# Designed miniproteins, single chains, continued (5): the designs that were tried, part 20

Each design is a single chain, and the fold is of that chain. pLDDT is the mean over its residues in the fold that is shown.

## One batch from the design tools (miniprotein)

Design m16665
Fold by ESMFold2-Fast:
Structure m16665 (fold): chain A 57 residues (1-57)
Amino acid sequence: SAAAEEAARAAEEAAADLPASTRRVLGGMKGQAVEEGMSPEEAVRLGEAGARAALAA
């Protein structure tokens, strides 16, 4: 959906401006989600939440 695509883009933009440690965490979340059968959309939500948490810190 358009909302899912926008969420993915926002997470990528946030990660691009964040430290390597934050991008590593996002990568781990996506990897874990895929291993457990989570949909790509759900993986994006996890990544976005992680990026926002790091940005707020």
Scores: mean pLDDT 58

Design m16666
Fold by ESMFold2-Fast:
Structure m16666 (fold): chain A 79 residues (1-79)
Amino acid sequence: MDREIEELRRRALEHRRRMEEAIRRGDVEGAREHLERYREAMRQLLEVLRPTMTPENYDAIRRAVERELEEMEKRVREA
């Protein structure tokens, strides 16, 4: 579990960095691609963490992640 969490976190961070690089270059398509991969990694991370949390805590974190992804999507559209 811990190793799987670390791997998913590393993948998410890599795609976030690539997304930020694409935004700085004005590469909207590249930014969208990396945002989607980041979204997928975060979804998998939440699934791995789900059994270790109360339903209330899981829902709170899921909503926070969804808000973060919406903010990132807006930034990608403005690139």
Scores: mean pLDDT 82

Design m16667
Fold by ESMFold2-Fast:
Structure m16667 (fold): chain A 102 residues (1-102)
Amino acid sequence: GAEVDRAVREAATALHRLYEAVKKLPPEKQDEAMKLLEEVTRHFAEAVRAYQDGDYEAAIEHGRRAIKVAEELKKKYPELQEAADEFIDALRRFIEAVRRAA
């Protein structure tokens, strides 16, 4: 529904900002941080797909996995804390919106 669609757009925007923040890391940190960001992106994509397929339980589970990896990214790279927190907050809103839609 409209609320979930809004939460997806906000999370996608925050994910793009996190990507830009990773690209500004020192070169020696970029490869490992990008690998974790790819994992975050994969879980987020699976969450959106599950929601589109009507599998709200899977959407919430994949959203939670994306949050867990984003928390790991934030802990390893303090430089990413602000962008990661914005993405985590957007994903929590997505999970809440999916719960309301179910």
Scores: mean pLDDT 90

Design m16668
Fold by ESMFold2-Fast:
Structure m16668 (fold): chain A 96 residues (1-96)
Amino acid sequence: SKGIEYYNKGRQALANGDYKEAAKYFQKSGDYFLKNGDYGSAGMLYDMSGESYKLNGDYKEASKYYQKSSELFKKAGDDKGAEESEKKAEEYAKLA
């Protein structure tokens, strides 16, 4: 699927140290799974996007994608995942 293609491109970019490219591809992958109603996978991919922005030093975008991840984990019924992503969002919001 196109979601898996974006995920694979994100992994390749991450391996090459292209953190901003990786973040964009994980975001596009998450958008695809979200469109298909897969809230759990979308949440995980937005978390990976946030992590990639963090590695790039882009704490504002990292916080944003961790927040989006938290909302999606709540929709998926993953309260623990939601709390962990929300905590990361708050940490990186203070560094932005």
Scores: mean pLDDT 91

Design m16669
Fold by ESMFold2-Fast:
Structure m16669 (fold): chain A 81 residues (1-81)
Amino acid sequence: MEEEKRREEERRIEEEGRRLGEEARERAIREGVVDAAELAGRMGYERARFRAESGEKLLKMTEEGVKELKEAVERTVKRLE
């Protein structure tokens, strides 16, 4: 059933999103370079790139972008319903 596949996919996306955010933050802090615009646009799923001064600050913007994107996805799903 699609419902079961949706649940499994949702779990993976949630787990990956969380780890990706933590990994991106750790790397940004370590290297001090992160491009929030690219991370937010890609949600960091495909490739997390960083090229900026304030890594921590940019990562916070990325977190907001990820949350906003997830909200948009949920809204779209509910609209389809």
Scores: mean pLDDT 53

Design m16670
Fold by ESMFold2-Fast:
Structure m16670 (fold): chain A 74 residues (1-74)
Amino acid sequence: LIEEAKKMSPAFQIALAKVLEEKNLPGAEEVRKIAYDKLIEKFGEKGGRQAFELTEKNIEENAPEYLKKAEELV
């Protein structure tokens, strides 16, 4: 799961972490950190953090298909 998650987009990784957390499954924090680190690498510390926070807060509105696909994966 974690190795496959590393190949996903940050938005999909955030969606996957949310589904794992809602189902009380392990790995949510690890997947969230992978997404966070990728966004920091791409946008810098401040830009990456802002992108992460906005994506996480708006995941249901902006990427509901990612949540559905993540639920099918776990």
Scores: mean pLDDT 76

Design m16671
Fold by ESMFold2-Fast:
Structure m16671 (fold): chain A 64 residues (1-64)
Amino acid sequence: MKETIEELEKAVEDLRKYKKELEEQASKEKDPKKKTKLETIIGFHDIAIGSLEMLIERRRKEEE
């Protein structure tokens, strides 16, 4: 219902760490089909991270 900025920042950090792991897997993947699936999942993580970062920025401005 109401996440704190700290909770949102932790969620972003966790997503960034997971995305980095997926990027490393994709870079090592030799099967084009599996690589495309990994790249698609990475894309969804980018959207989630961006959305959370926008929410964090908005909440920071509300505390000013």
Scores: mean pLDDT 79

Design m16672
Fold by ESMFold2-Fast:
Structure m16672 (fold): chain A 68 residues (1-68)
Amino acid sequence: SHADEQAFLRALLDLLDGRLPSPEELALMRRMAAEDPGARRAVATVLAHLREQGAPEELVALLEEIAA
């Protein structure tokens, strides 16, 4: 839905701002990445940026799982 797409994009932007995702946001990211190759690619792009910025290892591992 459009609301899910907006919430997903907001969650990705919050990650780029250094905010940790909620369990609900992680569940949304997993669902969207499983259903849409474009969403999975967006998570992979954010993950690459977060790795470059030295984000916490636990967060990197969670996003690697979602982007796979």
Scores: mean pLDDT 85

Design m16673
Fold by ESMFold2-Fast:
Structure m16673 (fold): chain A 101 residues (1-101)
Amino acid sequence: MKPLADLSGLTPEQRDRVLQLAVRAVNEAKEAMEKGDPEGIAEILERFAREVLAIPGVTPEQARQVALSLGYAVATIAEDLGNPEAAKSALEAGRRAAEKV
């Protein structure tokens, strides 16, 4: 599994919380892909970015990088599942989530 963005600037507690949120977001995004719901993928990534930014001590820059990295991870999963349309939607969703931070 390709690692998420460089989390070395986060505390262990912040990193663990980001990973918990990322696992939840990936599982929800997979369900949205199976249902053919690209708007659901966008909402999931935007919620993920907001929840990451809400972690005490996480900077907006760190939240943006993590949101972009999750978009790439979800896109890779979509490509592996043979769904290039969902992969494109995931990349666009990750970018939009990062822009809203």
Scores: mean pLDDT 80

Design m16674
Fold by ESMFold2-Fast:
Structure m16674 (fold): chain A 79 residues (1-79)
Amino acid sequence: SHMEKRRQAFEELDKIRDEVLKKYGEKYGLNEEEARFIALLMLADGISPEEAISRLKELRNDPVAYLKEYQAALKKLLA
């Protein structure tokens, strides 16, 4: 069902978020929301953590572009 797929997607997202925060959080000054965004890009786009961190850095000074990218990746993950 759509609910079961979404539940599994969010569980995997939370798992990858925690791994990103543990491995990269201190080095790159990531908060939980930024780690979640990185995990989201990794799952939705299949990119490396390093590529996702690079994309985050490009968006750090543009909150509107950040939110649009976040929403697009979330929609892609949940499709």
Scores: mean pLDDT 85

Design m16675
Fold by ESMFold2-Fast:
Structure m16675 (fold): chain A 94 residues (1-94)
Amino acid sequence: MELEKELEELRKEAFKENNPDLVIAITLAMQALDDYRAGRLELALQKTREALDVIDEAIKKEKKPSPLQIRLRELVQRLYDEVEAALAAKKAAS
């Protein structure tokens, strides 16, 4: 999956920058992607929300967000939106 590859590349950059907050956020996003693929939509939504919170708190500590932080937030927000839409569709079908 393109998203999984992008998250793996960002994870390598986060390790290189020695940024533990971004490593935590990427790990949560990757776990959320696994949950999404397994049909655990509520758990996937919770983990993407937690990942966004970690990213947003890290950005608040910075004078300017890094390109890595911006790109990661865009990817995690995209995953959140997809999971939220899938969960809403499942509830509407019930």
Scores: mean pLDDT 82

Design m16676
Fold by ESMFold2-Fast:
Order: structure tokens, then C-alpha cells, then sequence
Structure m16676 (fold): chain A 67 residues (1-67)
């Protein structure tokens, strides 16, 4: 569906940017700012249900990348 495609694109963008920051040795502050920006965009663009899902998956991704 269109909603799932919007979700997928937004999540792929966030993942790519997070992976790039981690690979570049960016600070935890820079990572936190990116996560907050991605979360704000998700809340603005996605439905409340999809935004909740996005935030949960983004939190999991951050935990995986920083472990």
C-alpha cells in the first residue's frame, strides 16, 4: 500500500543515515539528533499507527548498531 511504501522509504533513509554516522565514528549526540529528526518526520508524515511502529523499529535499530 502507499502507507507501507512511505514507511519503508522513510525507514530506509533513517537506517542508511544512521549506518553512515556510526561508520564515520560520529558522536552519540549526532546520532541522537538524527534519531530525533527521523522521529519528528515520522510523526508528521505517517499515520499514528505507522509512526508508533516506526519509533519502535528505529529504537531497535539504534540498540543493534550501538551494541
Amino acid sequence: SMEEEKYRKLFEEARTRLEELVAQGASLEDIRKLVMEAAKKAMDILSPEQAERFLAELSRLVQELLA
Scores: mean pLDDT 84

Design m16677
Fold by ESMFold2-Fast:
Structure m16677 (fold): chain A 69 residues (1-69)
Amino acid sequence: TEELEKEALRLIEELKEAILAGNYDKAAEIRRQIMELIGEIVRQGDFETADKLMKQLQDAYTEALAERS
């Protein structure tokens, strides 16, 4: 779980960079990878970490899009 959380956080940072660069195709691919990792964390029973990562993913999307606008 800890390693999956660290990987998801790394991908969230890459997602922000992709959005800021205007590379929405890459951002969509990274988002898919993050969702797969969150799904694995849920399967391991760590719902608290999964919820936290979902919030961080949504916040990162909102912040990066606002900065681009």
Scores: mean pLDDT 83

Design m16678
Fold by ESMFold2-Fast:
Structure m16678 (fold): chain A 59 residues (1-59)
Amino acid sequence: MEKETQELLKQIEASDRDTQKALAVRYISKKLKELPPSFEVAFENLTDIQRRIGEVVAA
């Protein structure tokens, strides 16, 4: 994998296990099928969901 992809993967590994698993499976499947246009959209959605859950749990 390229350095950029490795850095992104490292961030995913530091995230929640469930989140990183879903991302890894989706990313690998997309990559095997065809090159993904961007991982940013998926990342933004995950970040937003995690933030919302964090807020609710913290309350």
Scores: mean pLDDT 58

Design m16679
Fold by ESMFold2-Fast:
Structure m16679 (fold): chain A 81 residues (1-81)
Amino acid sequence: DEKQWQLLKEGNALAIEKLKEKDPELAEKFEELFRKMEEARQQGDMETARKYGSEMANLLEEKAPEILKEFLAHVFEKHQA
């Protein structure tokens, strides 16, 4: 769903901005994973895109759980509205 993808892009951009303030190295890794997820979607490989999405979520959960909570709230609240 393109609307869901747009929400994920917006949420990822916000997460990256917050990560740059807290941990620039972590932000670079998160940006790389997001780029790989976008590339997979462009190829129509939704399974690989989900894999990178899960890796991004795991990275945030391990290193910045507060940012993950804000990201999830942003994405899911907008989906429910």
Scores: mean pLDDT 76

Design m16680
Fold by ESMFold2-Fast:
Structure m16680 (fold): chain A 90 residues (1-90)
Amino acid sequence: SSALYRPDTNEIIQSISDKTGLSQSTVSNYLTNAGVLLGYDKDTAKTNLITDYASGKITDEQVRDALKKVGVPEKYHDIVLSELKKYNQG
């Protein structure tokens, strides 16, 4: 219901998958687990992580720490953060 188009969260997950070589399900699980670690409910965790990071409610440092703690290889962290930021660019 916003007047401005934003990329769908599934488009962000697909873009991360394409750039990392990880499957969409692996990316989705990593983002869900990171979101849960940051305090979101499991069923909304990946969506809230994407939207709150893109809106600046959570920091790069918070997301990187969460990704590291849930076992995302550090070589992918910059790609993940870069793709999540695209949600805010509509």
Scores: mean pLDDT 80

Design m16681
Fold by ESMFold2-Fast:
Structure m16681 (fold): chain A 79 residues (1-79)
Amino acid sequence: SEIKEEASKSLVSPVSGIEANPDSDLGAVDREKEATVTLQDTVSGIEFGLDADSAEEELAKNPNLVRTVSPRLRERILA
């Protein structure tokens, strides 16, 4: 797309995680090897982690939940 092309690879691409300064190499790990998925409740703003399987089920049952950036990526974005 034309609008978001500037930031797409840093925030969304699965390979973008490797661009993190101290943990660049950790981003090279496939998402299927991730143990925890970070979810955010769009109503309360609370973030919490669940197993990938549990996260998929919760997302299917609760539309207020959305997937958010991993703790590592979130730390870099906030910093």
Scores: mean pLDDT 56

Design m16682
Fold by ESMFold2-Fast:
Structure m16682 (fold): chain A 87 residues (1-87)
Amino acid sequence: SALERLERAAAEAEAAIAAGDYAKAAEALEEVIRAAEEAKEAGELSEEEAEKLIELAEVLKEVARLKAEGDFEKAEEVWRRASEEHR
């Protein structure tokens, strides 16, 4: 199912982050976004749940990409800005 793909992609992203492989984490987070869209289309996630998950995954993907490029300061700013918008 699309939820099984989402769960697998999320686990892969978590493992990549734990390993410090930010390039792989960004790829896995792209799969999380794709799987969340598929789960929404299949009716396995609500529209609201899918939108929130995709938004979070997009932020985490950008943070991971910046860290993979060595831009830790910009990664921290992106995460901080996203965190402020949700409080």
Scores: mean pLDDT 84

Design m16683
Fold by ESMFold2-Fast:
Structure m16683 (fold): chain A 99 residues (1-99)
Amino acid sequence: SARERALELLREALRLLLRLRKAVLSDETLRLLREILRLAEEILRVSTDPEIRRAAREIIALVRELLENPPKSGEYSEEEALRLAREALRLLEEALRLL
């Protein structure tokens, strides 16, 4: 139950973060992405579950890509990108509490 819910939260966070590839990222969004990276690394540290570890690694890889090469144009506004990042952060915090 808790494990399955944590995995669902991580998969939803990954879906939200994938949309950021099509967004212009503000400095505030980049700051939230650094916090998301730290939480995903913490999830990877505390979990022994292979599927949770895989989801955390996929989030880590995507966030590193976004931080190293932030998109310069996209379909999503800076404000919408910020909302997506805030929601992804919240989902990761909830997932970590379940682990």
Scores: mean pLDDT 91

Design m16684
Fold by ESMFold2-Fast:
Structure m16684 (fold): chain A 84 residues (1-84)
Amino acid sequence: MFLVTTTVTLKTDDLTKAKEVGKKLAEAASNVPGVVEVRTLADGKTVSVLVRAEDREAAERAARALEETAKNDPNVESVTTRIY
């Protein structure tokens, strides 16, 4: 089992925008085959996503999906992803 963490920093401190970004990231990760669980936490300025994946390939696909979704969102300033 692999863990993927993605932390997104928003351009503005806005909890409503953070929740919408978090929802998009959770949907993107949940659509990846081999993803077992997705959890999100948003505080207005940051959104954190934790993904549990069955294998390394699923973890790498989830990481790519999260980064592409974050980079394509106009509210996102920066994104950092790690696989454990």
Scores: mean pLDDT 85

Design m16685
Fold by ESMFold2-Fast:
Structure m16685 (fold): chain A 107 residues (1-107)
Amino acid sequence: KEERERIAKQLADDIKKTGKELSENARKLADEVESLGDKETAENIRKKIDEAEKLMDEAVQKILEGAKLSDEETARKVTEALRLASQANQLLKDAIDEAKKVIEELR
């Protein structure tokens, strides 16, 4: 049980690190969009980032809670968590791509 919790914590930490790096990059680009005069697009990008961060937090929580259950429940929770983390990463990537496109159009 202690080994499963340790592995789960490592996986959760890895997800948090990747998500944080993408989120920070996306927020910097949203700030640049706003500085170029497109506040509405910047706010829409920030909403997507907030949604992605929420999905990432849900993924982390499912991994940590799953480690406390049976092996079958742990496998199910980890699978759900990886799906949520993948969705969050895709939303962050889409937000970054949208921000870059808008910045290029405004310059």
Scores: mean pLDDT 82

Design m16686
Fold by ESMFold2-Fast:
Structure m16686 (fold): chain A 52 residues (1-52)
Amino acid sequence: SPLDSIIAQLQQRLQEALAANRDDPKRVAILEDTADAMIRMLQWVQDLENRS
């Protein structure tokens, strides 16, 4: 699925953002929660695409 590369890119961008914001624990938590929710949603869309 073309969503594989999007998910991988989001995971990479998350790691970069976490490294850039490591001195702000509250921002790190928000970034992690937001990215996790987005990745889970994209994985559900990917599962739907692969089944359809």
Scores: mean pLDDT 81

Design m16687
Fold by ESMFold2-Fast:
Structure m16687 (fold): chain A 94 residues (1-94)
Amino acid sequence: ALTQAQQDAVAELKQEFPQVNDALAVEFLEAVDFDVNNAKYAAALVVQAQKSVEDAIAFIKELKGKDPVYIGTRVTRVLTGKETVEEAIALAKA
């Protein structure tokens, strides 16, 4: 069973992205150790930029622990079509 804090994180993610079901919300949150802000980036890639769940999870796993401004920049570039998920991951690994 999820802790209250984990349940609150799922509810917050679904509040912003009602298209995301409970199972997918948990999958995004587990990928980023229940950091709701990083999970919201994955949800945005799937919901707004039509990226696959696999690509969104690979993206947030690679970028978690990076500077928040750096993460936000990569997310914005992918969301606006200026950068692919694969390009963003490759740059984060360099």
Scores: mean pLDDT 85

Design m16688
Fold by ESMFold2-Fast:
Structure m16688 (fold): chain A 56 residues (1-56)
Amino acid sequence: SMEKAIENILEKNPAALERLIELFKTKSLDEVARELGMTKEQVELIKKVLEKKGLI
């Protein structure tokens, strides 16, 4: 699934994971989408993955 793919990518890129956690804790979904060059829908999916893992 898309969620499983995101989890795999984040596990291989710890620096990217740390950056994502910081962004979601300090910025709105719209701001995170702009920072990452992604759609709000994609960013919301990433946020849900991080929440399920207890990271945010």
Scores: mean pLDDT 80

Design m16689
Fold by ESMFold2-Fast:
Structure m16689 (fold): chain A 67 residues (1-67)
Amino acid sequence: SRRARMEELRAEINRLNDRATRTFRQLRAARAAGAPQDEIDRLADELRRLVLQSGRAQRQLRELHRS
């Protein structure tokens, strides 16, 4: 059902946002500690992927809300 899919998308968005927040904190800490560039790049890339995934889920949720 539409309601079930909307709940699944909300749960996914919440999980992705939680992971993005943790990854952002790790990235900030790594930069502050002068971690190797490869580690900083890995964390930045993971954060970018999480933000993009959350954005896709949010677009799907908006489309279902309009329907």
Scores: mean pLDDT 89

Design m16690
Fold by ESMFold2-Fast:
Structure m16690 (fold): chain A 91 residues (1-91)
Amino acid sequence: SELEKSIEEYLELLREAVERARKASEEELREARELARRAREDPSLVLDREELVKALVGLIVEEAERLGVPIQEVIDRIEEAIKKWEEEKKK
């Protein structure tokens, strides 16, 4: 299924973004957030896989700020969602 392939590619990007966010310094998180903000005005900034992953880290930071929770809580929720998808795929 083309939809399943697209979801799998998206989940791979999310896994990379989550891993990067967990290990990122405060400066790296700030840079990622700024890239995500600029990418809304100019999507051409995130056509490369590396920049797209960095922008996804920035979106995780923005979501944590929007919810008023630590970034770690958003990361944990994303990891749980990915795990549930992988467990369903094994059935």
Scores: mean pLDDT 81

Design m16691
Fold by ESMFold2-Fast:
Structure m16691 (fold): chain A 77 residues (1-77)
Amino acid sequence: AALPLSDKEAMDKVNAGTYNPYGTPGVTKEELEEMAKKLGVSPEKLIEWNAVADLSGDGKYSFSGAGGDELRDKLGL
């Protein structure tokens, strides 16, 4: 599906602390999907922008820093 927000607009929201994954210590797949819905983008696009591919030992994903393709594979995207 087409994304309703530009990449810049969604990144600006993330950086402003609205749905701020950069400060998130860890998120589940469900939390990632909820954040993507609130931003009006797909979870794939949120991963592409700056979701960190680091899966913590508790089964959560970190969003601090640049993401990697491993998170897409983990989500089955």
Scores: mean pLDDT 53

Design m16692
Fold by ESMFold2-Fast:
Structure m16692 (fold): chain A 83 residues (1-83)
Amino acid sequence: SKELEEAIRYVQLALEAVNAGDREKAAEYLDKALELLKDRPDLKDLQDALEQARAVVLDPSATKEQLQAAFNAIAAVLKKILA
């Protein structure tokens, strides 16, 4: 769907922002992805992964490993949806 494609683009931008050290911008991109998917109960697992990643991104004590794990969880859900 067009909303899913746009949400995936925002997830990519969020990961780029994290890698650039801009966690606030990463959280904004994850919020945009969540807003696109809010009326999609068929994508609940993706919404949950995005919410978890947002929480990790906004946690100032979160390690680089925890950030990587959160985005890996999003990628794993996307692989199931796109298969």
Scores: mean pLDDT 88

Design m16693
Fold by ESMFold2-Fast:
Structure m16693 (fold): chain A 73 residues (1-73)
Amino acid sequence: VSEETREGVRLALEGMTEEGRERAIENAAKSARGAAAVVGAGMKDVGYPGAGRVAEELARLSAEEAAELVREA
């Protein structure tokens, strides 16, 4: 996983409400696509310029890898 994707996930979670973070963790546990959708939406709402690239990389991870990234952030 790229450092850009790790940083993007951290910044997205920092910009989220507690409810948003809980949703990100829950969706990451279900699928990498679910994690990418929630994190991507959060990054888009805050105008993050790398949001598309981060969402694409997240969507290519396993559910376990996506969940780990969200937990680390």
Scores: mean pLDDT 70

Design m16694
Fold by ESMFold2-Fast:
Structure m16694 (fold): chain A 80 residues (1-80)
Amino acid sequence: MEHLEKAIAALEAKDYETAIKNAEAALADPQVRAVRDHLASARVLLKELKRAVEAGDEELAEKTAKQLKGSLLAIKQQLE
């Protein structure tokens, strides 16, 4: 799950552009889409992160990125 790992690492580095690209690719993966319990929340959080970054709201972007990282880690644990 290379895109999922890269998204998590980018969120930790506060590289939100790289995080968004890799999260979109990860959430489009059929294996990741099978993890339904966390997929809906991850999709909502990704959309909100994209909006926060586009609006220049660094505080909201950081808060949303932290929540998105939690959802992506939960998806990763279900795939292991």
Scores: mean pLDDT 81

Design m16695
Fold by ESMFold2-Fast:
Structure m16695 (fold): chain A 91 residues (1-91)
Amino acid sequence: MSELKKKLDELIKKLIQRGRDLGPYVEKESRRIADLAKQAVEAIEKGDIETAKKLLEELRRIEERTDDPELKKIIREIIEELEKMIEIKEK
């Protein structure tokens, strides 16, 4: 769990940096995505798996709408780490 949280933190840093590189509009959007990911982590840690799954579905919709391939890849990797955290918590 701790190693997954560290990897997720690094992915969030990459997300914000990529957004910043693409301009202020995308930076703002990347920070909103980071906030959703952090909310999902909090929900998982509290055992609120239903809320975590709803936040994951929102992140998946954002990933599908994302045109920049590097940003899309980072969002997908964030989703995969969150899915692993949920799987561990449900076991």
Scores: mean pLDDT 84

Design m16696
Fold by ESMFold2-Fast:
Structure m16696 (fold): chain A 83 residues (1-83)
Amino acid sequence: SSMEKKLEEEEKKILETLLRNAPELAEFLVRRKYRNKGVSDEEIENSEEVKKELERELEEMKEFAENLVRGIKKAIERSKKLK
């Protein structure tokens, strides 16, 4: 039905927007965390620890987005059975 296709298109747009902005958001959040700890911007830019934490945050954001989409799809399928 047309409603299901519209929902799928909206899900794709939301997911694309989240994933497209995820790297910038992750970088902002990780860098802010280290700045709040008193780490200088130069130390943050050259830190292997910061790079590893950024990579971890990006993977966690990706897993979260994938689980969210999966959950939405399951909720839609369940709602169809309950009518």
Scores: mean pLDDT 74

Design m16697
Fold by ESMFold2-Fast:
Structure m16697 (fold): chain A 67 residues (1-67)
Amino acid sequence: DLDALIADPSLTPEQQRALRFVRDHADRDFTAREVGVATGVSAQTVNEAARKAGFEDYEALKAAARA
């Protein structure tokens, strides 16, 4: 459950913001850089947030959010 993963209190506010954006826009094919621009974080922070949520990277998170 993606909602339970992004509610993890070990995530930073920036990481939680990036993960919420990906969840809320799962039907859109955004790149990690585009998510970063939209949420005010770097593409590296987006990928780190995905890994902290238990995914290999942002692409894995995006695939899971769309499934």
Scores: mean pLDDT 78

Design m16698
Fold by ESMFold2-Fast:
Structure m16698 (fold): chain A 92 residues (1-92)
Amino acid sequence: MPTVEELVKEGEEYEKRGDLVQAGRAYFGASLQALLQSDGVKASELFERSIELYLKAEDSRGLSALAVYLAWRGRYKEAEELRKIADELRKK
């Protein structure tokens, strides 16, 4: 199980290479690990970073996965918004 610090470094390395999908995945993983460490502020920051990266990458699959997670967390309006964006990208 990678640590929050390891996943953040992995995300930063992917961003440097322009691999936004892998960077988004790493930051999402780091966000989940931060929640397990009870660091809600850091978890929120890393989660928003993941959303931004998947939006820049136009990664429909990543956005759909984040929308499911948001719905599971009771953030239904944000979940619906990301799902709509993911559906629009899938049509292109």
Scores: mean pLDDT 81

Design m16699
Fold by ESMFold2-Fast:
Structure m16699 (fold): chain A 94 residues (1-94)
Amino acid sequence: MTTLTVEMKAAADGRVTASMTVQNLAPEHVVILRLESLQTGARAADRVAAGSGAVATVSTPELVQSASARAEVRNAKTGEIVAQAPTVTVTTTP
């Protein structure tokens, strides 16, 4: 069974970093981690291919006060969403 864990942290310069750990990813499955600034709408994404214990990290390009992250597991051949993590949000305190 594929397990997804998503964590978010504020960096010292006010950027937000989302990190995802995935376990037991099937060979034909890929995980996509998406990060969106809730103030500017700027988006960043990272993609993790097959492998157990893989980690992906995505950061906002600019200073933000709030951001949301979500992760999904897709079948690379069909494009079908196999699993999805709940959206995680963070608000940085100035």
Scores: mean pLDDT 66

